# Designs tried in a protein design run: designed miniproteins, single chains. Part 84

Each design is a single chain, and the fold is of that chain. pLDDT is the mean over its residues in the fold that is shown.

## One batch from the design tools (miniprotein)

Design m2916
Fold by ESMFold2-Fast:
Structure m2916 (fold): chain A 93 residues (1-93)
Amino acid sequence: MEELVREARELIRRARRAIEEGDAEGAIRDLERALAILDELLRRGGDPATVIALADEIIRLAKELMEKFPEYLLRAIGLILRAIGLQEDARLQ
């Protein structure tokens, strides 16, 4: 569990840097990987509060991504919807 949380946090940090550097594709890839790790963490009985907090960070970065790179709007919306779904699943735990 701890190693999955650490990996998700690292991917979120990498995505933030990718957005700052103008690498929208890299940011989306890292956020998609972070979401997959959060889904696995939740399925394995990880802390729901941690999943909610990290999913919130993904939502914030996806919003920044869509503002800076309008051509990625639909992909950013997809990230936001998946993150919201994880938060709802976590609330049911």
Scores: mean pLDDT 88

Design m2917
Fold by ESMFold2-Fast:
Structure m2917 (fold): chain A 77 residues (1-77)
Amino acid sequence: SLEEKIAEERERILKQLENFKKGMKEDINLTDEQIDELIRLTLAVSLRLTPEEMEQLKDPENFEKALEEIARRRVEE
């Protein structure tokens, strides 16, 4: 039950990020790299990461772990 709810919340976060990225590309004319940097910064602030840990979010595996942690916190609220 809890694991299923975390997985569902993670999927919702990914869809929200996709919609945000699409909107910023269409409305503000930012590059994919600029948008991805903003997403990493948002995750780092939410998780209170150090600058070094934020840099590690460029690794897809670490990015997935960060999304799962945010999803877990949202479900456990």
Scores: mean pLDDT 82

Design m2918
Fold by ESMFold2-Fast:
Structure m2918 (fold): chain A 77 residues (1-77)
Amino acid sequence: SALDAAREILAYLKRDPRLLARLARMLRSAFPELTVPVSAASLADERGLARVIEELIAQGRARSAEDVIAFVKALLP
């Protein structure tokens, strides 16, 4: 689920505010069509990140929540 993927991403990033800020910048740059809030603060909430994942799937930018996990792990340490 998008919520489970959001939890995995937040655990991977260790909820580091610097990494969440980098993720927010990367998401805004890669996916300018996102209408949901994309900030370090909104992504620090698992529900906020889950909404981003759901919108990426709905827009056809990701095939699954697992694609979003792979995207994050490819771009962030």
Scores: mean pLDDT 87

Design m2919
Fold by ESMFold2-Fast:
Structure m2919 (fold): chain A 70 residues (1-70)
Amino acid sequence: NAALEKVRKEVYDWLKKTGKPATLEVRKEILEELIEKYKDTDPDYSKAAQELLKRVEEVEKIRKENEKKK
């Protein structure tokens, strides 16, 4: 899906330009910002970004559950 690829590429480009680490927290912040930025102008892009955000949140929940047993 072209919209999903555009979102992923923009997140990747932002990370490369700023030099920030690709942590789950940084990715969530970028995705939330992109959703707000494009929700009015490009709803397909915004929906794709929301889908990626949900996936990142699922990974974060799994990580937290695993860390509880350390």
Scores: mean pLDDT 76

Design m2920
Fold by ESMFold2-Fast:
Structure m2920 (fold): chain A 98 residues (1-98)
Amino acid sequence: SEAEYEKLAAAYRKVADELNARLEATTVPEEREQLRLVGIVVGYEASKRRLKLLSDKQPLTEEQKEKLAEAEKLAAEARAALRPEARALLEAYLKEIE
């Protein structure tokens, strides 16, 4: 529904703002890279949920399907490269956008 779409958008904005604040506060390259990877996964999961809410009203275009598949691949690679602390942060963020 439109209300579910708006709720997801607000939750994602909150998560994105917190992640950006952590990135701005972090000067250690290895920690910045882990936060960047968390951002890739969160962005993909939020996009997937938004597209699912939209597809309930109309089918996805072939271009949207291709972009989603590319994002899925990048998110899978990012998730595989996460360290335990970054994984815990990711799980907390994913719970916020449920």
Scores: mean pLDDT 84

Design m2921
Fold by ESMFold2-Fast:
Structure m2921 (fold): chain A 93 residues (1-93)
Amino acid sequence: VKKKLEEIVEEVLELLKRRYAEIAERFGRPDIAAALRAAQSVEEFEEAMRAFYEANAERRDEVDALLREAGARFLAEMEPRKEEYQRIYEEVE
């Protein structure tokens, strides 16, 4: 149960890293994309995302639109496993 929850957390982090790194590359920031891909924790990922938002403040509407699209796609990919994730979470408590 615990190991399966850890696997899911790792899968979620890897999917987020991939989706947001693609967006950073589209905005001409391969340095931020590299930082996102290199992130080994949620905290490191969040720091890279903060840098991306700060660098693109002038284009925030475009960034927000692409992030919403990436988020919607991520949620669609996770939807078939949503009930499994909930069950595992409940078993860990």
Scores: mean pLDDT 70

Design m2922
Fold by ESMFold2-Fast:
Formats: sequence, C-alpha cells, structure tokens
Structure m2922 (fold): chain A 82 residues (1-82)
Amino acid sequence: STKELVNRAIQAAATTLGLALVKGSPVAELAEKVLKMLLEQARSGSLTKEQAEEYLRKLEKATKLLQEGKFEEAEKLVKELL
C-alpha cells in the first residue's frame, strides 16, 4: 500500500540519518533535510506511491554505501533527493 511505502521511506531516511551521525559523515545534514521533506509531504498527502518507492530505493542504497564507507557516493545519492 502507499501508506506502507511512505512509512518505509521515512524509516529509511531515519536510518540513513542515524548511521551518518554515528559515522560523523556530512551525509547527516542532507539526510535530515530529506527526512523533514518526507515528513512534510506525508503529512500533506502530496507523496505519491512512485515517489515513495524512489525515495525508499535511493535511501536504502545510501545506507548500504555508508555501511561500506563510501561516504562521497552516499552524499551524492542523498543530494539527488533534495
């Protein structure tokens, strides 16, 4: 469902933010902006299923890149969501 995908995208953004903070990565500031944007879009009902899937996909990739120590690649990917 769209609500399930939106919730998963928000969780993915929170995960990316948390991991970036633990690693001291500048990705944290960008992930915080993405999380704020997702929360506002979810609250207003403006986030489509397709948009939620795209955010989820990119944020899950960013989290994996952060886990692998690929901080610059993660930063570029999160910037694409702003």
Scores: mean pLDDT 87

Design m2923
Fold by ESMFold2-Fast:
Structure m2923 (fold): chain A 68 residues (1-68)
Amino acid sequence: MDPAEAGDKVGVQLLLAGLASAEQASAISKAVIDSNGDPEKVAAFARKLGLSEEAVEKVKELVEKYSK
């Protein structure tokens, strides 16, 4: 999947699940693009943004799913 499309899907799913604010979701979407879909890098970035442990785990799962 295109990294931009993957980033958008990750951001939207986090926002809909109430796991991230709109600003956090947008930042994570950019991180997916910048890391070329690296789940570990995006998860580390989400943790720095102050996301919960549940949200960070979901970010890693979604990035891994959409980056295959």
Scores: mean pLDDT 81

Design m2924
Fold by ESMFold2-Fast:
Parts: sequence; C-alpha cells; structure tokens
Structure m2924 (fold): chain A 117 residues (1-117)
Amino acid sequence: MLTPEEVEAEVRRIVAEFRKLLDDPNLSLEEFKQRAVELAERALDILEKAGVPPEFIEQARRLLDAIKAAKTRQEVADAMAGLLSVILGALHRMGVLTPELAAELQDAIDRARRLAE
C-alpha cells in the first residue's frame, strides 16, 4: 500500500509525463499511443497500490483498453482525458487530493480535451 505522500508524488510524475506527451507534436501515432499505454498502465498500478475503490479501477481499465484500441491521436487524447478524470475522482474520494495536484490534473485534462477536438 502506498502512503498518501507516495501517491501524490507518483501521480504528479505521471501527470507531468502526460503533459509532455500531449505537448509533443512530432511523435508518430504509434509512439504517442505506446507512451500513453505505458503511462496509463503506471497510473492503474498506482491506483491499485493506493487502494482506491474497485469502481475507479474498473473505469481506469476500460480507459486503458480504449487507449489500446484508439486509431487516431484524438481518440488517444479523449481516453487520456477520461483516465486523468478517473484519477482526479479517485484521489478526491480517498481524501488525498491536494489543491495543487487537483490544479495539475485539471490542466492535463483540459490539454487532452483540446487535442481530442
């Protein structure tokens, strides 16, 4: 089980990597998708180790599958926005969401949603 401090640190790292991925226009679709899958798998592992409720784990798994099935950058970005929203909700439900982490997650969600347009 991760401590609240370890959860915050690991989620911040994942969110920073999602932002870098979303900001890189030079990645091929396959590279973008592969990196998104790797980050989504890491996020799922963090949520499981944090002991979040099963409903959030199930939602995160479905979004990971959506990233894997995606055929466009917009579809990958839409699924990433969904996953980041699940992370935000899970951390809020667990009482470990700091205002600063909430703002960082919301910024990443907004960036992903813009790319999904």
Scores: mean pLDDT 86

Design m2925
Fold by ESMFold2-Fast:
Structure m2925 (fold): chain A 65 residues (1-65)
Amino acid sequence: LSPTERRVLIAAYAAKETYGENATIDIIAKLAGVSPETVRRVMERLGLKSIDEAAEAGKALIEAE
């Protein structure tokens, strides 16, 4: 994963933990320090179809490192 991809996935996990069902792409973008468009592009490139899938990927990254 690129540094930006890792940052977006970790931010997705953090957003889901803090906001639960109210986690949005805009919140993830703010936490990751990127645009919402960058979050969408990262999710598309990695085949992640939902915020829940992105958050799960971010959790796995934290547990692996």
Scores: mean pLDDT 84

Design m2926
Fold by ESMFold2-Fast:
Formats: sequence, structure tokens, C-alpha cells
Structure m2926 (fold): chain A 97 residues (1-97)
Amino acid sequence: SMEKRIEELIKKLSELYGLPLEEVREDAKTLIEELGEEEALKILEYIVKQYPLVERALALRREYEETGDEALREEAERLHEEILSPLRPLIQKTLAA
């Protein structure tokens, strides 16, 4: 069931990002209302899949805060753009609605 799969992804996102379960559930509900269940599922799966890149970006940001090395900040921003780039058309569609 798509509904069961979405609930499992909500729990996984809450665990991975350290966010309150209810906050993630409300965000997922908003995505479903704006994009539909199928597209919301794809986005949630994508965010879970990209978590290793998110962790790397956060690690680079922490190292930048310790060292002041601008190259580390630039790499973290590059990874952030890489993660968001495939979602940009969907975000623009949501904001235009």
C-alpha cells in the first residue's frame, strides 16, 4: 500500500534527520495535498536516498566552522545544490499553485 510506504518513509526521515515525527508527518501531508500521493512518495524516497550526501555536507560545514577553510564551505554548498536540483521543478510548481 502506498499509504503504508509513505508512513515508513516518514518514520525513517524522522530518525535520520532527528526531527519530531509529527513535524515530518505534517510536512508529508502538505506534499500529498499539493502534489498528490504518488509524487509525494517519490520526493520522500529521494530525500531518504540522499541522506548520505546531506551527512557529508553537514560534516564539511562543521569542519569549515573549525578551520575557516572556504573550500569546505564551497563544497558543502555544491552538495546542497546537487541535492535540491532535481526537486527544483517540483518546488517551483508547488509555489506557483
Scores: mean pLDDT 79

Design m2927
Fold by ESMFold2-Fast:
Structure m2927 (fold): chain A 55 residues (1-55)
Amino acid sequence: SAALEIAREELSKAKNQEELNERGKIAHEKIVEEYGASDEEADAAVVRAAIELGL
């Protein structure tokens, strides 16, 4: 999904654990505000992207 792609792209830019939190927040905002998805869909996408990236 587009939400998962946005989350994966943002989380992959994190250089450390602190940036992971920052990037997850940015991904959530992008998914909700730019794509128009729900908060629940954004949360699910961020969690799934983190798991897929081994984070």
Scores: mean pLDDT 79

Design m2928
Fold by ESMFold2-Fast:
Structure m2928 (fold): chain A 86 residues (1-86)
Amino acid sequence: SPIDKLIEEAKKAIETLDKYSAEEARNRAVSLAHAGILAAKREGLPDELIKELEDLYRRAQSAKTVEEAKEALEGILKVLEKMKEY
């Protein structure tokens, strides 16, 4: 499913984060949060999940360090795994 692919991409991003610059890590987190928001809206998932992803999208956009981007990615992964339960 599209959600399974996003989960795999998020896990890979977290695992390879030591190879990324802060900008690359931020861009990965932003892209994954955005894709997650679109998937949640298309599938009619609960507003709570969409709001969590929108918050994480804003946090990802504001990330200045690899660690901040990692925190956003870990949050995104957690929400994507909740989405898989639907």
Scores: mean pLDDT 87

Design m2929
Fold by ESMFold2-Fast:
Structure m2929 (fold): chain A 91 residues (1-91)
Amino acid sequence: MTAIVALEGEIDDKTARFIADQIKQGIDNDPDLTKIIVDLSGVTSLSDEAIEHLADVTKYGKSRGVEVVAVGASPDLAARLRAAGVEVEDE
């Protein structure tokens, strides 16, 4: 199945760590989960630390057969995410 995680506003290290932990719990606890979509359309800023947490979640998901992708990022944010190893797709 596919899960959607919608993010809004300014995402700092503390907020991103909390979200990353929740996503990892979802991956570990749901054997039917195959894809997670992180919707960034409501995000106004991401810290570099927040991007690192998203990259970590992407690697964690891949190791467990779960695809983690970001959508709704601006072109500049999408470039930063891709440089960090986060998969970004157009909706």
Scores: mean pLDDT 82

Design m2930
Fold by ESMFold2-Fast:
Formats: sequence, C-alpha cells, structure tokens
Structure m2930 (fold): chain A 84 residues (1-84)
Amino acid sequence: AKKKVEEIIKELEKKREELEAELLKMASAGRSDQKFKDVLIEASTLGVALGIGLVTDQLPQEVIDKAKKEGEEIRKKLEELLKS
C-alpha cells in the first residue's frame, strides 16, 4: 500500500512539473486565454495537494479558494491511502 501511494505522489509531482513547464512556455508566448488559466488552476491545485502551495497569488480569490479546496481534498485522500 505505502509503495503505491509513493508512486502516485511521484506521478502527481511529475504532472505538476509538466504543467509548470507548459505555463512558462505559454507565458513566454504572451498567452493569457482560458486554457492558460485552466492549466494554472490545475498546477495550483496539484501544488496545494503536494504541500508546495500555489503557483501564483495573482489569481482571483474565488479561483484561489477553489484550487485550495480541491487540493486539500486530494491531499486528504492521499493521507487516507497512506494509513491503509
């Protein structure tokens, strides 16, 4: 059980790094469309879930609150899996 949770955490960390790389590429291209915002929210949600935090605080408060809530739910599920 514990080894499977460690593998899940590594996959989530890898996905977060890939999303941050995509955000950097999109930002350097001057993109600020809905797709950029969606990737930013997903990266922020994974950052909260992994205990790293938000990618940026420049998001609207409602978006920050949603990312924190969804990230905390993922983190709680990972903690429950570690106990089983």
Scores: mean pLDDT 74

Design m2931
Fold by ESMFold2-Fast:
Structure m2931 (fold): chain A 55 residues (1-55)
Amino acid sequence: GSDLLGLGNMVFEELGLPLPKSGEELLALGNKHTDEIVQVVQSNAAIRNAALKAM
């Protein structure tokens, strides 16, 4: 199943960014901050596992 909003909350909280209110906002912010998100996913095991499950 897709847990993209939950994953987004974990990533944006780790980056100190405002939490997205919807999947559309999550995608827009994710696109803007792709490199930072990839690094956070790689460095944080819980976020990495959530990302793999959401894919």
Scores: mean pLDDT 69

Design m2932
Fold by ESMFold2-Fast:
Structure m2932 (fold): chain A 70 residues (1-70)
Amino acid sequence: ADELKREIEMVEKSIDTLESMIAAYEEQKKKAREKGNEKAVAHYDQLIEILRKAKEHLREVKKKLEKELE
């Protein structure tokens, strides 16, 4: 029980970290667009997509762990 609660808390922290990283890269992407740096925009787009998929997977993991808590 306590171990599962700690795992859920770690997953939540990981999701929060990914959300912060996505927000930071969205800001960098916007700044790169304003400067006309198309290569940097494409790079940040790829990173954001990877992070969004990782976040989605962690949300599914959290949902499964929560079901195990009764």
Scores: mean pLDDT 85

Design m2933
Fold by ESMFold2-Fast:
Structure m2933 (fold): chain A 77 residues (1-77)
Amino acid sequence: KLEELVKEIIEELKKLGQEALGEEIAKKILESGDVEEAERVLGAIKGRSAPGSSEEEIQGYKNANEALKKAGKTPPV
């Protein structure tokens, strides 16, 4: 479930030539264990990539990273 979402995030970013960024995002999501955050991140990447401009794609990655930074600060229950 979470691992599958993480793998999809890596594959989507790999298609955009950002495999290293995908690995960093994957690590943070797995560390947080937040499936809903993983779904939001994947949606942001796909939604921001659809227009096809490089700047819009970069902005999508930045938004995803900021969301993960906030999630990564939350300790496990």
Scores: mean pLDDT 62

Design m2934
Fold by ESMFold2-Fast:
Structure m2934 (fold): chain A 77 residues (1-77)
Amino acid sequence: MREKKLKNIKKVQEEYLKARKRAAGMTRDQLEAEVERLRDSDSPFDLARLAALYGQLGKSTEYTGSALRAIGLALDS
């Protein structure tokens, strides 16, 4: 159980870092379109990507909520 939770957290972190790097090169319109595409997902990986997008958009509340939910779902897996 502990090893599986750590592995899931690592995957969420890797997806967040990849999404953050990708989001840094995107326009505001592209960021908003990606948010709309991912908004209905409850996957911890998609929530990590949403956190990166919200961070780039400067939406601190949405960023924190998505990041915490991504971590929580990864821990519950």
Scores: mean pLDDT 79

Design m2935
Fold by ESMFold2-Fast:
Structure m2935 (fold): chain A 98 residues (1-98)
Amino acid sequence: MLSEEEFEAEVHVAFAEMILGIVKSEKTLSDEDALRAVELAYEHAKRAIESGNKEAAKQALETALEVARYALSQVTDPDVKARIEEIIAELEKELEKL
């Protein structure tokens, strides 16, 4: 970590990884909390892409995708499931561009 851009990228990766850890540590994850975790991880992945660091962007996208897939397995509301599936599709699309 030497440049501000590299630091920003690594910070967003770290936040995505922290979100994954929190979500997996919860014994009960509500549909609302699951969706919030997915949306936050997705936002951090987008910011990692904007940093221009391709390796950090890939790591953040892969981590956000793990958050989204885990959350999808925990939720029951069909509208929440549909929203998480949309985010998964966007994350997969962004990974293909890298």
Scores: mean pLDDT 84

Design m2936
Fold by ESMFold2-Fast:
Structure m2936 (fold): chain A 94 residues (1-94)
Amino acid sequence: LSQEEKNLLSIMAGVLRLVMAMAKRLKDKLSEEEIIELFIKTMDEMIKAAEENNLPQDVIDKLKDARKRMEEAKSVEEAFKIAEELIKYLDELS
């Protein structure tokens, strides 16, 4: 990966950490469905950014897989686990 690609991956990991922190703070204000939707919308923007910046296809595929798994998540805990796994993946590449 180029330094620019690594920087983008670091930014994406940071965004996911921020979304997780916000979701944890909003757990008493939002339903589980609303929190999961927040993650899905975050993934939509990340996938768009990855495609527009020509990130490697394996990275784009990993983001798309995480998005699909979040859509299929039955709980906020499952969505958090998917986000944590994705953060680890992005950190290991950056």
Scores: mean pLDDT 86

Design m2937
Fold by ESMFold2-Fast:
Structure m2937 (fold): chain A 99 residues (1-99)
Amino acid sequence: ALEERARQLNLRSVSLMVRYIALKVEIELPSASEEEKERAREEMKRVLREAIEILKESIALLKELLAQSTDPAKQKKLQEDIDSNERILKKLEEELKKL
């Protein structure tokens, strides 16, 4: 089901963002070597690219659910979720550009 897939994508996205935050902390450690920082930056790029693709798929699925919905309250909630995810997507794309 589309809703089940959207939930699975959301959980994967959360997992990737937790990993991204951990890598960002690793780069900022005073004891980290330049080699360790470079490895962490490359992993951050990989994690961000994966998160961006998952978020794009999630947005597409939410738009499909919105098209199938006839309940105004559910339509409003789905649109709010789409708008929220599109804002997060833009932020992740900007972060990737800076790495």
Scores: mean pLDDT 83

Design m2938
Fold by ESMFold2-Fast:
Structure m2938 (fold): chain A 77 residues (1-77)
Amino acid sequence: ADAERLRAAYAAGQTTFDIRADDSVEAIELALILQYEDPERFSVRQVDPSPELAEKLREAAERAMKRLNPAKFSDLV
């Protein structure tokens, strides 16, 4: 699935992104950036929560926070 799937979902106008343990940290990071910049419009949903997904979420969240302000989402996708 990876980053390509989440970028395609964003391009298709999806506002809720399903993330799984088989998604890359980069893909989860992109979804989190959308949620952090516009939490009223975008949301992230965990599918089959697991310790592996939790660790990827932690790393992705750290990476996403480093990319916040002044960068806009369109410059990160």
Scores: mean pLDDT 72

Design m2939
Fold by ESMFold2-Fast:
Structure m2939 (fold): chain A 98 residues (1-98)
Amino acid sequence: MERVEWTPEFRAEVERALAELMAKSDPQRQADLQRIYDAMENNPLKPEELKEEFRKLAKELGLDESSVEEALRSADALGGRGLAALVELLRIHKERAK
């Protein structure tokens, strides 16, 4: 299949998912989702760098390997933006675990 870019189609899908999650989430989770979305817009790193950072954070947090694999596969379809979202999500979890 063709290479997937951060297109209006994928952006609309992500925005729809975010809106639904935010509508059903408490204020803390809404803040987390906003932070993740901001990271997607302002990602300075290459996909390879983001994948490496995500795996390091996931290992530190003791995340399930199958969930990590699925998340990376899904995020890779969105390129750097999807990967940036996953990295920021894990950073938030790490900060809360302190």
Scores: mean pLDDT 67

Design m2940
Fold by ESMFold2-Fast:
Structure m2940 (fold): chain A 75 residues (1-75)
Amino acid sequence: APSADLVAAAQEGKRLAEEHPLDEAIRRLAEKYGVPEEVVRNIVEGLMTGDGLDPATALGSAAALLRAKKEGWHS
């Protein structure tokens, strides 16, 4: 189901933040989804500054959003 795939993507994003500095985790996530680093950085920074999320949670949420776009969410 799409929700299960999004949960898995969020867990992978959090794992990247645990294993790597934030900049490196952003770069790896960008490479995985084939998007520019600036796109991932803007999502992560928006979640951290707008919603007050910690870096690991912000990266997890960014990974879930990128997975949703890959599955055809174009809004």
Scores: mean pLDDT 78

Design m2941
Fold by ESMFold2-Fast:
Structure m2941 (fold): chain A 63 residues (1-63)
Amino acid sequence: DLEKLGTLEALVVLAKKEGVPLSKIHEVLFQAAEEKLSVEEIAERLGLSEENKKILLEIHSQR
């Protein structure tokens, strides 16, 4: 249930659905912490589709 997850948990699940390797997910999350990236920028670096990016942003906006 993506809607019951936090933003970071949802991001990992969606990235895995897109076939993003766990190593790349960890790399992008490290860069997000260092560069203070927005959720949209993180999704773009992970190569998420616009559809999955929208789902992630909707989850983030509910917090």
Scores: mean pLDDT 76

Design m2942
Fold by ESMFold2-Fast:
Structure m2942 (fold): chain A 58 residues (1-58)
Amino acid sequence: SLGAEFAARHDPADLAARFAFAGERAERLTGGKPGDEARSEELEATFRELLNELAHVR
């Protein structure tokens, strides 16, 4: 999964849509996991912040 996410970063438009989609899926997938939810949430938050900066860079 990390490899796919790393490659996706080359597409700013796809990145924004993918991470936005991942946000919804992550909440659904990790809704009941105590340890995993924290890790998934941390990773998604990091990616969301990175692509947000890339989206502003023209």
Scores: mean pLDDT 57

Design m2943
Fold by ESMFold2-Fast:
Structure m2943 (fold): chain A 63 residues (1-63)
Amino acid sequence: SKEITLRAVKEVGDIAIKLAKEGKPQKAIDTAIKMMRDLGKFGGEEIQKIADEYIKKVKEILK
């Protein structure tokens, strides 16, 4: 459902931010980004937008 996909993208996004802040390996961060992109593809425009916002935040942390 849309609600489950919305919760999933937010949870993965929060994990990705935590991984980036903790300096975890790039491979782990890239895996989380891929999961968010995949959820966005299946979840439709609103979920895609949320995924893109999380990915942007992760990239800003990494610089």
Scores: mean pLDDT 83

Design m2944
Fold by ESMFold2-Fast:
Structure m2944 (fold): chain A 107 residues (1-107)
Amino acid sequence: MRLEATASATLAAGESLTVELPVRAGDLVTATVTATGEANVVLNLRLVGKDGSVKEASAQATGTAAQASVTATVSLRAEEDGLAVATATVVSGTANVTLTLTVTQVE
């Protein structure tokens, strides 16, 4: 079974998008950010377990032209039931940002 959450906005430096989905132990979690514009965008994926465990992955997408689209993807496997939180933050510039979080459930 697959769960998906998507958000999109035009973001300037210091602004962010966040999406969240519940996870179960064993689930594969993938976060993808697509940014169009001249901007540095940081993607952070955080898995917060019910036991208080935290697992994180980050990637950066850097656009160098106003019409350039860049994509960054990170994936983590959940080791505990909990919450997946994906955040896309524009560090510099301005971009049209689309953030997609996908949870692929393993029974």
Scores: mean pLDDT 84

Design m2945
Fold by ESMFold2-Fast:
Structure m2945 (fold): chain A 63 residues (1-63)
Amino acid sequence: MTLTHTETAVFPSREEAEQAAALVREYAQRLEAAGYKVELEIELEELPDGRVRLTVTLTVTLP
């Protein structure tokens, strides 16, 4: 069985968005260590008002 989750969040700064992305990557690595197949897509988009949009797509397949 394959589970896909897509989440979007807006951060006031690039540093906060990059920190959130790093935490998501760490979470994906922990899932792989637990025996799951993990595919992670991360997109950072700078908005015209100086905020940064983070879009994460996480696909997890049972071992």
Scores: mean pLDDT 82

Design m2946
Fold by ESMFold2-Fast:
Structure m2946 (fold): chain A 60 residues (1-60)
Amino acid sequence: SELEEAKAGAEAGDVGGAVRLGGLARQGKISFEEARELARELERAGHPGAATALLGAMDI
């Protein structure tokens, strides 16, 4: 699904996937809590650009 593809991209450090995931969170297809937790995991995994892009796309 689009959600699974966006999550996989973000987890690989892809900024485009992270932006898409943030857009899906705004559409209610993933909770903001889960998206914020994923952003923390991205930072811990060494993908701070993807984490920042995800949070920015969520307007947080």
Scores: mean pLDDT 82

Design m2947
Fold by ESMFold2-Fast:
Structure m2947 (fold): chain A 93 residues (1-93)
Amino acid sequence: SPRQDRLFREMISTMTRVGITVDEYAVRTGDQNSRDNGNQIRDQRNRIRRDRTPQTARNQVGNIRSIVSTMDPDTQQRVQPLVDQMEDIVSRM
């Protein structure tokens, strides 16, 4: 539906912003784990792009929450508003 299409576009946009925030941290710190986390977030985003279902979106948001929980506290604080936004988008699907 047009409503679902807009929600998926908003989700993909928000996930892209999470990836950018994590990449900025990786560049600043030189940390390989942060680079790997950025790559995993892009993989989760690409899965939503390929399979545009609410269940896939819920699963990938859960995966991103899990990835974010392994990051340093500063990065977690920076991405938490975006994670909250993703959870809000999923709740409207």
Scores: mean pLDDT 81

Design m2948
Fold by ESMFold2-Fast:
Structure m2948 (fold): chain A 90 residues (1-90)
Amino acid sequence: SRELFLEAVERTAEELGVSKETVIGALGAAMEDAGASDEELRDFAEMFGISVEELRELARRAREKLSDEELRKIVNAVAKRFIELYNEKQ
């Protein structure tokens, strides 16, 4: 669900004490590293109401400010929160 994913991002930002933009940037960077297409990046950006250009800039900033370990921790935290929210709504 789009709604559960958006909530997972917001909760992850709050719990880790980082901005929502930082979480979105970390996810964008992970998608780029996984070889996501321009279409996949655009569709992902649209979920947050931002442009693909804004997503790429957030990913660039995340890579500049955070280590690979910190980026991975954010991505894993979002995945964990999404699973928890999905199970809660079942």
Scores: mean pLDDT 85

Design m2949
Fold by ESMFold2-Fast:
Structure m2949 (fold): chain A 69 residues (1-69)
Amino acid sequence: MSVEEITDELVTSYGLSRELARKMAEYAMELAAQGERDVDEIARRLVEEFGVSYTVAKTAAIMALLGVK
């Protein structure tokens, strides 16, 4: 899953600005790259950093982990 794919989903499904959605996508992907695999932990950090709802944060977290092996 790419930053652009996550960004497009957050913009399309939740009406976030593209700039905010891209920052969230980059942050979630970075946490996944650092070894975080807990959806709820990534979502919690996104809520803390960006002030978005848990539902929006959880969607970004799930998508960031979909490309992880």
Scores: mean pLDDT 83

Design m2950
Fold by ESMFold2-Fast:
Formats: structure tokens, sequence, C-alpha cells
Structure m2950 (fold): chain A 61 residues (1-61)
């Protein structure tokens, strides 16, 4: 697994505590195999730059 990216997404979810955080939780399941798409979705959804970077990194081989 991509533990670092998952941890970053989980932290973002906990800190947001709103629709933005809920979106990160949903994207967490999606990006388990789709890093570039997850990064795009996170960015479009307004996730922080750190979470976007973690999502992209988590999708790298």
Amino acid sequence: GKAGAEAAARAGLAESGNAHGAGLAADWQFYKGHGEEAARGARAGGASDAVVAAARQGGLE
C-alpha cells in the first residue's frame, strides 16, 4: 500500500471535518490504484497542495 499518501489523506479528512474532508475520504478509496487521476480529482475538489501531492505520490509505482 501507499501508507504515506493514505496517512496524508486521512489527516486532511480529520482536519477538514466537512464536505471537503468527506471528498478526500472517498478519493482515498479511488486513488489506491490511480495516482494521477486521484491527484486531479483532489485538486479539482479543492484539497490542499500537500494532499494533492500525497495522492499523486501514492499512485506512483
Scores: mean pLDDT 54

